# Designed miniproteins, single chains, continued (4): the designs that were tried, part 66

Each design is a single chain, and the fold is of that chain. pLDDT is the mean over its residues in the fold that is shown.

## One batch from the design tools (miniprotein)

Design m14420
Fold by ESMFold2-Fast:
Structure m14420 (fold): chain A 58 residues (1-58)
Amino acid sequence: SMEELLEEIEKIAEELKKLGHEATALVAIRDARENRENEEALKRTLEGMKKVLEEVKK
């Protein structure tokens, strides 16, 4: 659901903030809020955040 996507985006954004990538997290949160009724846009935002998190954890 879109609500579950928003919750996952917020969770990953908090992880990114803790790793020093606050600007990336804030942009993603803003994009998710602007597109909260668009499931495909939320999925794209989430996948982009996951890729950044994976790269940062290396």
Scores: mean pLDDT 82

Design m14421
Fold by ESMFold2-Fast:
Structure m14421 (fold): chain A 80 residues (1-80)
Amino acid sequence: SFIDKVLKKVEEWIKTLSLDELVKKVTELIKEAAKKLSRSELYALVQALTDFIGKNLPREDAARVASAMQEVVHEYEEKS
């Protein structure tokens, strides 16, 4: 349910934003989610977003967004 709502928002961003803006919005979303979700819930969200982005963007663009998400998650884990 929550993941489905996030995926719909990201689908709108893919259609309306530039790649640079999409990367910024997705990383902001993951940073906010990291503050509120458990580790397992955060990983489930990141995996769902990675899969969704891989199906909805060209491979190189999907890789850029996925790398940015992984960087945020790793920075969060390193600070913990």
Scores: mean pLDDT 82

Design m14422
Fold by ESMFold2-Fast:
Structure m14422 (fold): chain A 55 residues (1-55)
Amino acid sequence: SALELYEKAVELYKQGKRSEAATLFGEAVREDPSLTIAGENAKAVLEGKPLLPLP
């Protein structure tokens, strides 16, 4: 599911696996386009910016 992909991406990011995290954030927003935070975090990781906090 999109949420599972998002959670795995956050965990990979915490482990320093940034490219893998960006890929999974992108997959999460593809599975659920309403999960816009995943798309924003994919962009943030690729641009070297910190992750956006969950609301």
Scores: mean pLDDT 81

Design m14423
Fold by ESMFold2-Fast:
Order: structure tokens, then C-alpha cells, then sequence
Structure m14423 (fold): chain A 67 residues (1-67)
């Protein structure tokens, strides 16, 4: 139920953050990861949306810190 949905969203968000971290030198690939998370946030449940938006924010901070 909600706990399982939160765990699934959290794991997918963490994986996306890790992928973006590995691809920080390729801004095009990082943008693709963010776009995928944004699409999932737009179509997902409210709980999933919160996890994906948090992941997008964290990826954005990583990009900003690199700059």
C-alpha cells in the first residue's frame, strides 16, 4: 500500500540521483534523467510525485555545486 509505494518511489529516485551523479559531465544525459523524473512526477501518485520532485531538486543541487 502507501508504504510500498513510498519505498518504490524512493528507490527509483535514489537510482536516478546515482545515474545523474555518474553523468554530471554529460549535461544532456543529466537533463534526460530529470525529464524522465518530471514525467513520472506528473503522472504518478502524490506520494510518488513528492519522491521524484525531491530527486529532481537533489540532482539540480549537484549540477549547481559542480558549476
Amino acid sequence: KMAEIKEKGKKQAEKAIEQAKEKLEDLQEVREVIEELAEKAATGSEEERKQYLKAIDEIGKMVQEKL
Scores: mean pLDDT 76

Design m14424
Fold by ESMFold2-Fast:
Structure m14424 (fold): chain A 119 residues (1-119)
Amino acid sequence: SIELTESGGGTVSEGGSVTLTAKITGDYESITLIGWWQQRPGEPLRFVASISGDGSKTWYDERYKGRATISYDKAKKTAYLNLSNLRKEDTATYYAVADAIVDGVPRLVFGQGVQLTVV
């Protein structure tokens, strides 16, 4: 009943900035947490940032503090991850992930992944 549609990837120059987006469709009010996870080739999924479903609290992995900003526009049903001072190391697939409680049952919803290539 919840879907995440990601966009905003592509090819970006080193030192630049990019904003990745995740548009939420369906029962967005059941979402307790929205996060972004990075997957580089040959590496495990790595946490980047998350924001509470009410938008009041944010959490960042220490490697991304100062380089990543997460936000959630509830009226637009869209979560954003801004990445700044881009390096080749930021080349990865980024997944938006929503934690939701539906009928008292915890659910985890993944977006399709958005590819970012830093050149």
Scores: mean pLDDT 87

Design m14425
Fold by ESMFold2-Fast:
Structure m14425 (fold): chain A 109 residues (1-109)
Amino acid sequence: SMAEEAKKYFEKGLEYFKKGDYESAIKEYEKAIELDPNFGLAYAKLGEVYLELGDYEKALEYLQKAKELIPEEDKEGWAYLYEIIGKLFESMGRKESAKALYEKAKKLK
């Protein structure tokens, strides 16, 4: 299925991300989104990659898209999303906002 194929590209993206190959990770995550435009976790991973690259504008854009697509009942997906948004806010000096997001993530685990 298209969703199963999207997941394979997503998993390839995760392997490149673990190696620090962010350009290859981006290409694989973009392919996952091409096959499944509702793949919220792939958008969240693009947000994490751009955060690691220091592109906070792109990180925020992708994380906002992930917020729209990850189902409310996906507690693991939302916990991950809150942690990455928290890390983004911490990187921007928004310590109090980051703390609140980390506390939200912790409650979902």
Scores: mean pLDDT 89

Design m14426
Fold by ESMFold2-Fast:
Formats: sequence, structure tokens, C-alpha cells
Structure m14426 (fold): chain A 65 residues (1-65)
Amino acid sequence: SYEEIKEELIKLAKEKIKEALAKGVPKEEVEKNVIEMAKELADRLNLPEEIKEEVIEEIKKIVAE
């Protein structure tokens, strides 16, 4: 299911964001790096563009908080 893959990607992204912020990486750099990783993984998994966009939007929300 694309929904399950989306959920796993968001979970992975949350873990990476938490780790990077805990190490003192600037929010802008964390956002850029995690979005790049998520885009690469989504492309490898051949996810629909709509799902890929939803993952990116969620990452931006998580980092902005």
C-alpha cells in the first residue's frame, strides 16, 4: 500500500530530523537534507507524485515546529 510506504517514510524522516536537531544541525540544513533523502527513496520506490508531495509537506511541517 502506498499509504503504508508513506507512513514508513514519514517515520524515518522524523527519526532523522530528531537526530540532526539533537546534534545542533541548523533547521534549514536538516530540512534540505531530509527532503533530499525522502525524494530519493520515493523515486526508488516509484511512489506517485501526490504521495511524494504529501511526504515532503509533512517533513516541512515537522522541521518548522
Scores: mean pLDDT 84

Design m14427
Fold by ESMFold2-Fast:
Structure m14427 (fold): chain A 71 residues (1-71)
Amino acid sequence: PAYSEELKELGTKALEALEAGDKEKAIELLRKAGELLKEEVLKLTKDEEERKKLEKKIEEITEKEIALIRE
């Protein structure tokens, strides 16, 4: 599985916030989910170059999702 229980909970809460119209809360929860995903995925990779690429990619995806919510 690609996600921890904590990451799943954050995703669910972010969707609930979006359904309630609370974009700011949804964005905060998405940022937390992105940080947790980054930490968990990076623990699985011992290659320094690959870790840096994964970290940047997760951050870029998180920012793109946030931009879509703000739109």
Scores: mean pLDDT 76

Design m14428
Fold by ESMFold2-Fast:
Structure m14428 (fold): chain A 55 residues (1-55)
Amino acid sequence: SIEELKKKIQELGKKLTEVFERYRAGEITPEQARAEMDKLVEEIKKLGEEIQKLE
């Protein structure tokens, strides 16, 4: 359902914020932050496209 897809996007958004916070705190390298954020952004985009298909 669209609601399930939106929930997954929210969960991924929280993970993005977590990665960014870790990067700002110096807990992870720029390379690690970029790799993790890139994967999360790709997944969010795919879910967004799926929502657009379903309406």
Scores: mean pLDDT 82

Design m14429
Fold by ESMFold2-Fast:
Structure m14429 (fold): chain A 59 residues (1-59)
Amino acid sequence: MSETEKFAKFLSELVEKVDSGEITVEEARAEIEKLRPTLSPEQQAAADQVLRDIEARKA
């Protein structure tokens, strides 16, 4: 898989873990923030959108 495909899979796995209650939204945010300096602008936008969607579901 390309780096973009690996990152998309990583985001999907984070969403599933939050939805299942395995991790919190805060933990998912922390995992993304650890990777943020290595992410392209497109990947950062995708991560931010995923976090917004998760937060909306939790509200």
Scores: mean pLDDT 79

Design m14430
Fold by ESMFold2-Fast:
Structure m14430 (fold): chain A 65 residues (1-65)
Amino acid sequence: MLEMETAEAMILMTGTVYGIEVEVRVEGDTLVLRYKEVDKERDEEFIKLAEKAAKNMGVKLVVEK
């Protein structure tokens, strides 16, 4: 479960750096990310980094708006 905690921390830090309001919750083996849209470029870059963090930690990620 350290992998899930690490992915969550990385996603939250990335959201803070990009100025995007994010909520993360754990549902079983899946990390659920909700975010407030800022703009297309920043949103896409943030989501790409969140997906990479989850993939690197072997955690499933679901993105909600």
Scores: mean pLDDT 79

Design m14431
Fold by ESMFold2-Fast:
Structure m14431 (fold): chain A 78 residues (1-78)
Amino acid sequence: MAKEAAEEAEKGDAEAALEAAEAAGAAAEAGDAEAAEYAAKGAAKAAKLDKENAVKASGAAIAAIGAAIEARLRNGER
């Protein structure tokens, strides 16, 4: 069905956002603020492109951005 095919393609974009959020979290745990920021930018970009999964992708992007901010705060950057 056309809807299921479209959902699979959109799911790929949402999965990319989730992978980027996971990478940002791992980088934040390691104290690598630059890697966390890079991953957060990737997640935010994926969220902007995924119109139908916008809520899920946006949630992942927000989590990634939060992880990047935490990494910067741990490193004493404001």
Scores: mean pLDDT 61

Design m14432
Fold by ESMFold2-Fast:
Structure m14432 (fold): chain A 75 residues (1-75)
Amino acid sequence: MEEAERLLKKGEEADSKGDYKTAGDYYFQAGDIYEREGNKEKAIEAYTKALESYRKAGDFEGASKAGNKAREVAK
């Protein structure tokens, strides 16, 4: 939990600086950790934040990966 929370905070800091791709990367990593821990709610939230940040960055590949992960976890 602590590592995933740390990554979410780093993502928030990157978003506030306009580093949207870096923010997406941190949120995606947090999502992966929450998914491994079985915390579906937090994993979906993190992947959804990654999707939005990647979209803002123009990273359509990252956005697609994050969106697919959020849908997969929601099963």
Scores: mean pLDDT 86

Design m14433
Fold by ESMFold2-Fast:
Structure m14433 (fold): chain A 72 residues (1-72)
Amino acid sequence: AEIDDGVAAIYLAVGRWAMEKGDYEGAIEMYEKAIELATDPELRKTAYRNLAEAYRKMGKFDEAEKYEQKAK
């Protein structure tokens, strides 16, 4: 579980790096992997918030709102 959260945190870091480079599709893929592995609720919420931001940057507002609700 802790190891999975550690790997999830790495995917979050790689996703943020992709966001900084303007690779929003790559960031989405990394954040989805982080969500899949994360067992910590706060880490999962962070991943959902970042995923929502990436979808918003791509103009996919319906998906962005859906993931913002999951981050609540």
Scores: mean pLDDT 82

Design m14434
Fold by ESMFold2-Fast:
Structure m14434 (fold): chain A 98 residues (1-98)
Amino acid sequence: SAREKEIRERVIRLTAEKLRAIGSILTARLIARRNGDLELAKELDEILEIFGKGEKNIPEVKKRLEELLPKAPPEAQKALEEALESLDRIEELLKEEE
């Protein structure tokens, strides 16, 4: 049915955006480690763990990333901004289910 197709297409889009968010956070973590910023790398690992616990944690993940953004080097800031954009798209897709 059209409804079943719409649900499947939304799940595919959600999965793609989740992978983009994870990839961007992992990129920021790689940059932090290369720069010797072990504290930033640790905070990003904790954020990934929270994100992995489910979509209900997206507001907490966004808040923590926004708090880290001004502390991160410019290359990591770009990756964190890309992660925040993906998280915003996930929230918009989830609103379409309600």
Scores: mean pLDDT 86

Design m14435
Fold by ESMFold2-Fast:
Structure m14435 (fold): chain A 76 residues (1-76)
Amino acid sequence: EAEERLKKNPNDAQAWLELGRKYYEEGDLEKAKEYFEKAVQLKPTPESYLFLADVYYKMGKTEEAEKYAQKAAELR
């Protein structure tokens, strides 16, 4: 469903978050990161920044994870 939504509207930030979450659960951290970055680029939210932080923590990139967690906190 998220993929079908993106075929009709590639600017659907929520659909990019849904795809990112799917790949995160499957363990494809690089794709999850890419799709969460797309969502943040279209509509930055605390939720999208926290998903990016989670991906970076799982990848062992603690400095980047801290940066995105801080951005989420700043948006409240």
Scores: mean pLDDT 81

Design m14436
Fold by ESMFold2-Fast:
Structure m14436 (fold): chain A 86 residues (1-86)
Amino acid sequence: MEEDEKIDRIAAEIKKAIQEGKTHITLRVTKEEFELIVKNPEKLFEKLGAKPAAPPQTGTLNGRPVVVLQFEKDGKIYTVTFIEEP
């Protein structure tokens, strides 16, 4: 229930960024939201109506956990970088 609301919020932010013409999107997320994206990126792809274009990539940026998702929607490739907030 709460997890679905968090994923819906993230999907809405991504959809807004796509509507604004962005193909490279950076989102700062809470630790809980970050863990949800890492555990089940497929649920986010379902909400976006998108297909994975590459395996999820995890790493760090300036000591903060990061996950990068690439997906295809309507023949275009989008890259979303999620940065875990402290």
Scores: mean pLDDT 83

Design m14437
Fold by ESMFold2-Fast:
Structure m14437 (fold): chain A 71 residues (1-71)
Amino acid sequence: SSEIIAEIRKLVEEAEELAKQGKYEEALKLYQEALRLLDENKDKIDPVVYRVMKAEIERLIKEVEKKLKEQ
């Protein structure tokens, strides 16, 4: 669904803005929410779009987790 993809993208954009502000715990929470929505709606999402978005969100989660471990 194009609407669910738009919702996931908004969560990712909000998380990126929080990460820019150094709010890594808040950013992590929103990235995890985006990943949860993506996985729960896998059957409603194009398989290529799903794979690309999952890889991107997982990479962003790892970056934020690394920042949290360095604090």
Scores: mean pLDDT 88

Design m14438
Fold by ESMFold2-Fast:
Structure m14438 (fold): chain A 77 residues (1-77)
Amino acid sequence: MIEKLKKALEYTKKALEAAKKGDKEKAVEYLIKAGEALGDKPTEEDREELKSLSIEEIIEMAEAGVKMLEKKLEELE
């Protein structure tokens, strides 16, 4: 489980960096990869929903994801 959380955190941080640079497409791609690392099966509908968000909303979601994943990793160590 720890390895999956670390990989998800890596992708979520990459999504946040892409979003801060204004690269919405890359940010969405990394968020999908973070979900896949956690064992999710993202659908086309999930991808389109993420694409409908503003860049500011993606930044907020990615920042929340980073904090949540870091907290989970601390709880397992």
Scores: mean pLDDT 81

Design m14439
Fold by ESMFold2-Fast:
Structure m14439 (fold): chain A 119 residues (1-119)
Amino acid sequence: SDLEELREAFSREELEELVKRAEKEGGGPLGLSRQVFVGEDDREKAISWNGLGEYYYLLGKYEEAVEYYEKAIELDPNFARAWANLGLALQKLGKTEEAEKYYAKALALDPNYKEAQEL
């Protein structure tokens, strides 16, 4: 997956430093998202929430990643990547039935996710 490839490109220490820096500059996750939310475009906000979720996923903070992916899909319910990422995070938490449900939603929105989520 793109997330596992990105995880291999960065050390845990580098990812932790990136999250800490983002949180400091933005005053925390809400502050970071607020700085990225330039304008009233819900799609840009959804992309920012999904990106924050991906950072927490790469740190192994799957519960926090789930919360940010859920915020992304609340703003853009057609955001297939956010649904797929939510499924991956839930799978890491052992919530297999919920993961399969959200993965199926991602596939319904974008069939190309079938290949990205094999294995």
Scores: mean pLDDT 69

Design m14440
Fold by ESMFold2-Fast:
Structure m14440 (fold): chain A 75 residues (1-75)
Amino acid sequence: MLSVAQAKEALELGKELFERGEYELAAEYYSIAVETLEELEPDSEALKEALKNLAKVYEKLGEYEKAKELLEKAE
Protein backbone atom coordinates (compact mmCIF):
# COMPACT_ATOMS: atom_id res chain seq x y z
CA MET A 1 0.00 0.00 0.00
CA LEU A 2 1.14 3.55 -0.69
CA SER A 3 2.01 5.95 2.15
CA VAL A 4 0.22 9.23 2.96
CA ALA A 5 3.27 11.09 1.56
CA GLN A 6 2.95 9.17 -1.74
CA ALA A 7 -0.81 9.90 -1.84
CA LYS A 8 -0.11 13.63 -1.40
CA GLU A 9 2.53 13.44 -4.16
CA ALA A 10 -0.07 11.78 -6.44
CA LEU A 11 -2.54 14.58 -5.58
CA GLU A 12 0.01 17.25 -6.61
CA LEU A 13 0.85 15.40 -9.84
CA GLY A 14 -2.87 15.13 -10.58
CA LYS A 15 -3.23 18.91 -10.14
CA GLU A 16 -0.38 19.53 -12.62
CA LEU A 17 -1.92 17.14 -15.15
CA PHE A 18 -5.36 18.77 -14.76
CA GLU A 19 -3.86 22.23 -15.42
CA ARG A 20 -2.29 20.82 -18.62
CA GLY A 21 -5.68 19.44 -19.74
CA GLU A 22 -4.55 15.81 -19.27
CA TYR A 23 -7.86 14.83 -17.66
CA GLU A 24 -7.66 11.03 -18.03
CA LEU A 25 -4.15 10.91 -16.52
CA ALA A 26 -5.19 13.38 -13.78
CA ALA A 27 -8.07 11.00 -12.90
CA GLU A 28 -5.56 8.12 -12.50
CA TYR A 29 -3.36 10.08 -10.06
CA TYR A 30 -6.32 11.51 -8.11
CA SER A 31 -7.77 7.96 -7.86
CA ILE A 32 -4.48 6.74 -6.34
CA ALA A 33 -4.64 9.59 -3.80
CA VAL A 34 -8.32 8.87 -2.96
CA GLU A 35 -7.81 5.09 -2.55
CA THR A 36 -4.74 5.53 -0.34
CA LEU A 37 -6.25 8.30 1.82
CA GLU A 38 -9.56 6.40 2.24
CA GLU A 39 -7.52 3.52 3.72
CA LEU A 40 -5.06 5.54 5.84
CA GLU A 41 -6.72 8.89 6.69
CA PRO A 42 -10.49 8.60 6.00
CA ASP A 43 -11.42 11.80 7.90
CA SER A 44 -8.65 14.01 6.46
CA GLU A 45 -8.96 17.30 4.59
CA ALA A 46 -6.54 15.83 2.01
CA LEU A 47 -9.10 13.11 1.20
CA LYS A 48 -11.86 15.72 0.77
CA GLU A 49 -9.63 17.71 -1.60
CA ALA A 50 -8.74 14.59 -3.59
CA LEU A 51 -12.43 13.59 -3.89
CA LYS A 52 -13.47 17.09 -5.04
CA ASN A 53 -10.61 17.29 -7.56
CA LEU A 54 -11.40 13.82 -8.92
CA ALA A 55 -15.08 14.82 -9.26
CA LYS A 56 -14.03 17.91 -11.28
CA VAL A 57 -11.96 15.67 -13.59
CA TYR A 58 -14.92 13.32 -14.15
CA GLU A 59 -17.12 16.33 -15.00
CA LYS A 60 -14.54 17.29 -17.67
CA LEU A 61 -14.65 13.71 -19.00
CA GLY A 62 -18.49 13.68 -19.09
CA GLU A 63 -18.71 11.09 -16.28
CA TYR A 64 -21.39 13.00 -14.35
CA GLU A 65 -22.64 10.09 -12.20
CA LYS A 66 -19.10 9.32 -11.00
CA ALA A 67 -18.58 13.02 -10.22
CA LYS A 68 -21.81 13.10 -8.18
CA GLU A 69 -20.82 10.01 -6.15
CA LEU A 70 -17.42 11.54 -5.34
CA LEU A 71 -18.97 14.86 -4.22
CA GLU A 72 -21.35 12.91 -1.94
CA LYS A 73 -18.32 11.23 -0.30
CA ALA A 74 -16.55 14.59 0.17
CA GLU A 75 -19.50 16.08 2.09
Scores: mean pLDDT 83

Design m14441
Fold by ESMFold2-Fast:
Structure m14441 (fold): chain A 66 residues (1-66)
Amino acid sequence: MEEVEKALKTSIKSLKEALASGNRTVLLAALHEAQEVLEEAKKAGVDEELIKEMERLLAEARKQLE
């Protein structure tokens, strides 16, 4: 539980930094990693607020990669 929550928080931070960077390659890599961490967090029953924040950031990343 705690390790998965920490991984999710770290991935949220990394995805926010990737979005701010404007670098498409960095953003694509962060998006793929964040998707994997999000699936693990959902299965582990991590805090729903953190899950929703990650889902919001993933939606923004997908729009930016269009």
Scores: mean pLDDT 81

Design m14442
Fold by ESMFold2-Fast:
Structure m14442 (fold): chain A 119 residues (1-119)
Amino acid sequence: SVSLTESGGGTYKEGGSVTLSSKVSGTTFSDALVSWWRQKPGELPELVASISADGKKTWYSERVKGRATISVDYSKSTAYLNLSNLKVEDTATYYSVVASTSTGPRLAFGEGVKLTVVE
């Protein structure tokens, strides 16, 4: 009943910036932990960033710390991941994950969006 639709992927130059977006349907982000994950070719998925249900706590992976910003527009039911100073190593499929606390331990995953960073 919950779905996440990511957008903002494509091919970008290193040193540039991108904003990935995730729109939720069937719930709101106001009662959920929102996180962005990525999976590189041949690697396990890794957590990139998260934001608490109240928007007051953020966490960032050391690989993107200082280059990433996670935010939520609650009025638009949309979560964002901004990545600046892009590196070739940021090439991955990015997906959003919602963990709802109001409905018990439930996870919803998006379909993912592909980001390619080239020299």
Scores: mean pLDDT 82

Design m14443
Fold by ESMFold2-Fast:
Structure m14443 (fold): chain A 96 residues (1-96)
Amino acid sequence: SVKEKVEKAEKLLDEAIQAFEAGDYDRAIKLMEEAVKVLEEALKDGSPEALRAAQRFLGKLDIMIKQAEKDGNEEAVKRLKELREKVQELIDSARA
């Protein structure tokens, strides 16, 4: 079920990216929050597959943060940075 959880998290991430590229920050962040919850469940076993997915999440969040900063959307920057910190904490916990 780790594979199924990673696939679900990745699908939600892709949907979040699509919403973000469409300029719907609220929908993108909501989908990212859902994706991170699924990723958290996948990371409980500390599997290399789940850790690779989590690293991909960090990379996508960094891109989204930079774009939100360029757009001057301070609320989106704040919410995306909070999500990035949560993903980093999940990675650190899974590696411990």
Scores: mean pLDDT 87

Design m14444
Fold by ESMFold2-Fast:
Structure m14444 (fold): chain A 77 residues (1-77)
Amino acid sequence: SGERAVALVQARDEEELQRWLERARAAKTPEEVKEIAREAALESARGGEEIAEEIAREDPEKAPAARAGVEEGLAER
């Protein structure tokens, strides 16, 4: 079934998003956050946006760097 296949892909995407988010949580500088968000956006435009939103939700001080990283990653696609 198509719905089952989509659910498995979504579970994989959620696991990847969690890995990116863990890297972002470990980042101590805005430059590290920006690079992580840029790499995430290069892999997936949607994933980059979702990671930037989660970073902003957990740590608003990291939000500008995460957003800048996503914009740079999207521009390189």
Scores: mean pLDDT 73

Design m14445
Fold by ESMFold2-Fast:
Structure m14445 (fold): chain A 70 residues (1-70)
Amino acid sequence: KVEEIEKLREKMEEAIKNGDFEKAQKYSEELQKLIDELAKNPTPEDIEKAIEMVRKRAEELKKLYEKLKQ
């Protein structure tokens, strides 16, 4: 699941670089959904650490997308 979030993050970044903002928006929405789903699931400490790391990366990409959308 954490790897799925990281893959979506990379796909979103690539879509932004290619100027495909419609695809980037779809990946961003899927990314947020997966992060929220993992946050609601009771998990061990290691998974919590991983979620925190990918959440930070997703937030950075989201800020980049919003700046470009401006």
Scores: mean pLDDT 72

Design m14446
Fold by ESMFold2-Fast:
Structure m14446 (fold): chain A 94 residues (1-94)
Amino acid sequence: MEKAKELLRKGVQALRDGKYEEAVKYFEEAIEVAKDDPELRAQAYVLLGIAYYDLGEIDKAIEAFRKAAEVYRELGNDEMAERLEKFIEKLKKM
């Protein structure tokens, strides 16, 4: 749990610094470490989607947001899942 939170923090810092490829690596590592923490895994997928979007990797961003929505549904957070699905539809129309 602590290691995954540290990886998310490092990824967010990389994202803020415009180091999008580095951010992707941190978020992918956070997802792997957070196998037993679905809430943190869902957050990591959202951040991964944002990083891919900033890289112009739209298809990879959509896939990451879909995975986040699936995890939020598993958690019973249908509101967040719906918000992500609406955002995905907006990205597809670009």
Scores: mean pLDDT 86

Design m14447
Fold by ESMFold2-Fast:
Structure m14447 (fold): chain A 107 residues (1-107)
Amino acid sequence: KEKSITVATNLANDNLSDVGKLADEANTLAARLEALGATDIAAEGRQKVAQAQELANNGAKLLLEGGNQSDEQASKLYNEGMHLIGRATQLLTDAIDTLKKAIAELE
């Protein structure tokens, strides 16, 4: 049980760290757009960051819960947790692409 909890904690922390780096990039791009006067586009980008962070936090909770469950339930929770983290990563990647295009059009 202790080994499963440790593995789940490390997996959750590593994934949250990776999502956090993407969120920081998106927020940096949004701040640049705010400086360029594109406040509405920047606000949309920041809203997508908030949505992605909520998905990633929910995914991490499922990964941690998986560390406390038996084989079949652990597998289900890990799969669902990774699915939510994948959705968070995709949302942030799409937001970053949108923000980069907006900056390029304004500069």
Scores: mean pLDDT 87

Design m14448
Fold by ESMFold2-Fast:
Structure m14448 (fold): chain A 109 residues (1-109)
Amino acid sequence: SLVEEARRLLEEARRLLEEARKALEQGDVKKALELVSRAIDLARRAARLALEAGDEDLVREALEVLREARRLAMEALKKVPSSDRELILEAIGLILRAIGEILDIELAL
């Protein structure tokens, strides 16, 4: 079922975001960004499956996961050392990717 697959993907994405939050608390910004990136990919896929199934509530859940991913990427950016240009660009890239996915999904509703 498209709905069942989307729900499993969102459950995994939420788990990855909780792990990312813990990584940020431990100062592991790079690990947090890698986990956020994976969560964005899973939430994007879940949103597409939810849209195909016509499950608007499940699409809204995927949007909430993407908004949390954006929030965590913004928190990660604040924790990046000012000298680490590559991590700064990675964090900015993930923030922009999350914004883009949110807009694409909202336009498809």
Scores: mean pLDDT 91

Design m14449
Fold by ESMFold2-Fast:
Structure m14449 (fold): chain A 86 residues (1-86)
Amino acid sequence: NKLEELIEEVEEILNIPDDKEATQRLHELAEKYGLDLSKVVTIALLLAEARENGDYERMEKLIEAVYNSKNSEELREKIKKLFENK
């Protein structure tokens, strides 16, 4: 699963203490997966939040929504659907 591999690689990048190296690795990851850098950065922020609060299940669903959305409108609809089920 490409998303699971992406998450694992982003988690490795989050362990890099040098901001320049981490940013360069995120650019390389975006190119490797054919994604916009903004999308990869958003996934990294969601993973960092999951590490802080321990809510990996919820953040994984949000990450999947970001990964599968082509634009902000699709992302908003996917997030809305996730909140309707609770």
Scores: mean pLDDT 76

Design m14450
Fold by ESMFold2-Fast:
Structure m14450 (fold): chain A 55 residues (1-55)
Amino acid sequence: AVQTFRDSAAQMVANAKAKYSSGSAADTAAKTAELTAQSQRNVDGVTRLYEERRS
């Protein structure tokens, strides 16, 4: 279900943020931003595709 996929994707994003937020300031900031953007993009894409296919 959409809820299950959203939960898994959201958890991945949260884990990525947590892991990289604790690192070195400069490197962590850049890496976290990139990973967060990619993860959010995937979450949005998956959610939109699921909603659209169900439409």
Scores: mean pLDDT 67

Design m14451
Fold by ESMFold2-Fast:
Structure m14451 (fold): chain A 75 residues (1-75)
Amino acid sequence: TKELGAKITREIQKKADEMLKAGKGDSELLKLVSEIYEEYGLDELAELARKMAEAPSREEQIRIQEQAREEVQAR
């Protein structure tokens, strides 16, 4: 349902804010986000977050995100 999607997004945002406040790195945050997406059955988003977490640099993380965004828009 739309309500469930909103709940998932809010939980992810809340956890992301907590991790950033705790001084955790982007890779740790992305790994956690991937686990949350996987728990809710959002496998494509979970895989994307995992790939970004494994990226060797911030520049590569941005590139992966941009490619995924373009693929969604091309649909």
Scores: mean pLDDT 68

Design m14452
Fold by ESMFold2-Fast:
Structure m14452 (fold): chain A 102 residues (1-102)
Amino acid sequence: MEEEIKKLLEEIISKLNEAIEAVRQGDRDRAISLLKEAIELVTRAYEKAKEAGLLTPEQQKLFDEVLELLSRAINAVRRGDRDAAIQYLEEAIKKVKELLEL
């Protein structure tokens, strides 16, 4: 994987871990802000991978799954479902780690 994309994926993992901590602390506004930043970083990583011609169908599916999980996490945070939000974020981190291994 391109070093620049790899660094973006590592930054996404960092932001998602911060979002989990914000959810655990009950800081809804911070959690939503961090998740919006993570979505922007995922979109940037996707666009860079596409531009570089590195985007396989498997990688595209993983990016799509991460974005869907982050959307579900935001909705869970908004409704106060802390356990669901953390579960979606942990699943998103696993998918981002899979992207790092490709």
Scores: mean pLDDT 87

Design m14453
Fold by ESMFold2-Fast:
Structure m14453 (fold): chain A 130 residues (1-130)
Amino acid sequence: LDEAGELSRKGYEAFKAKDYEKAVEYFEKAIALLEAEGLHNPVLYELLGEAYFKLKKYEKAVEAYEKALKYAPEFRKPVLLINLGEALFKLKKYEEAIEYYEKALELASEKNTELLERAEKLIKEAREKL
């Protein structure tokens, strides 16, 4: 856990520096240590997914976001569903991307107008590809 915490911090520092390959390396090591103890940190899965997305490794980004979504608290799920959909969009899985964007729209708070507008825009863009 202490080692995983240190690796997580190094990963985040690399991510902020836009060194996404190094960020992936640190996050994967932190995640492996936590998973060996039966622990799942949705924030680390989300950051790993974002780093993979920046590296254009969209299939790995999908896998990371799916794990993040599985362990995330309800209030975080709309953002993760949008991120998952965007990775699927990059893989040209437009129908699946729309499904996740619509699910994000269903779960999103009416008070989160920015997220609702983003989801609607992404649905429109994906529909234009079909």
Scores: mean pLDDT 90

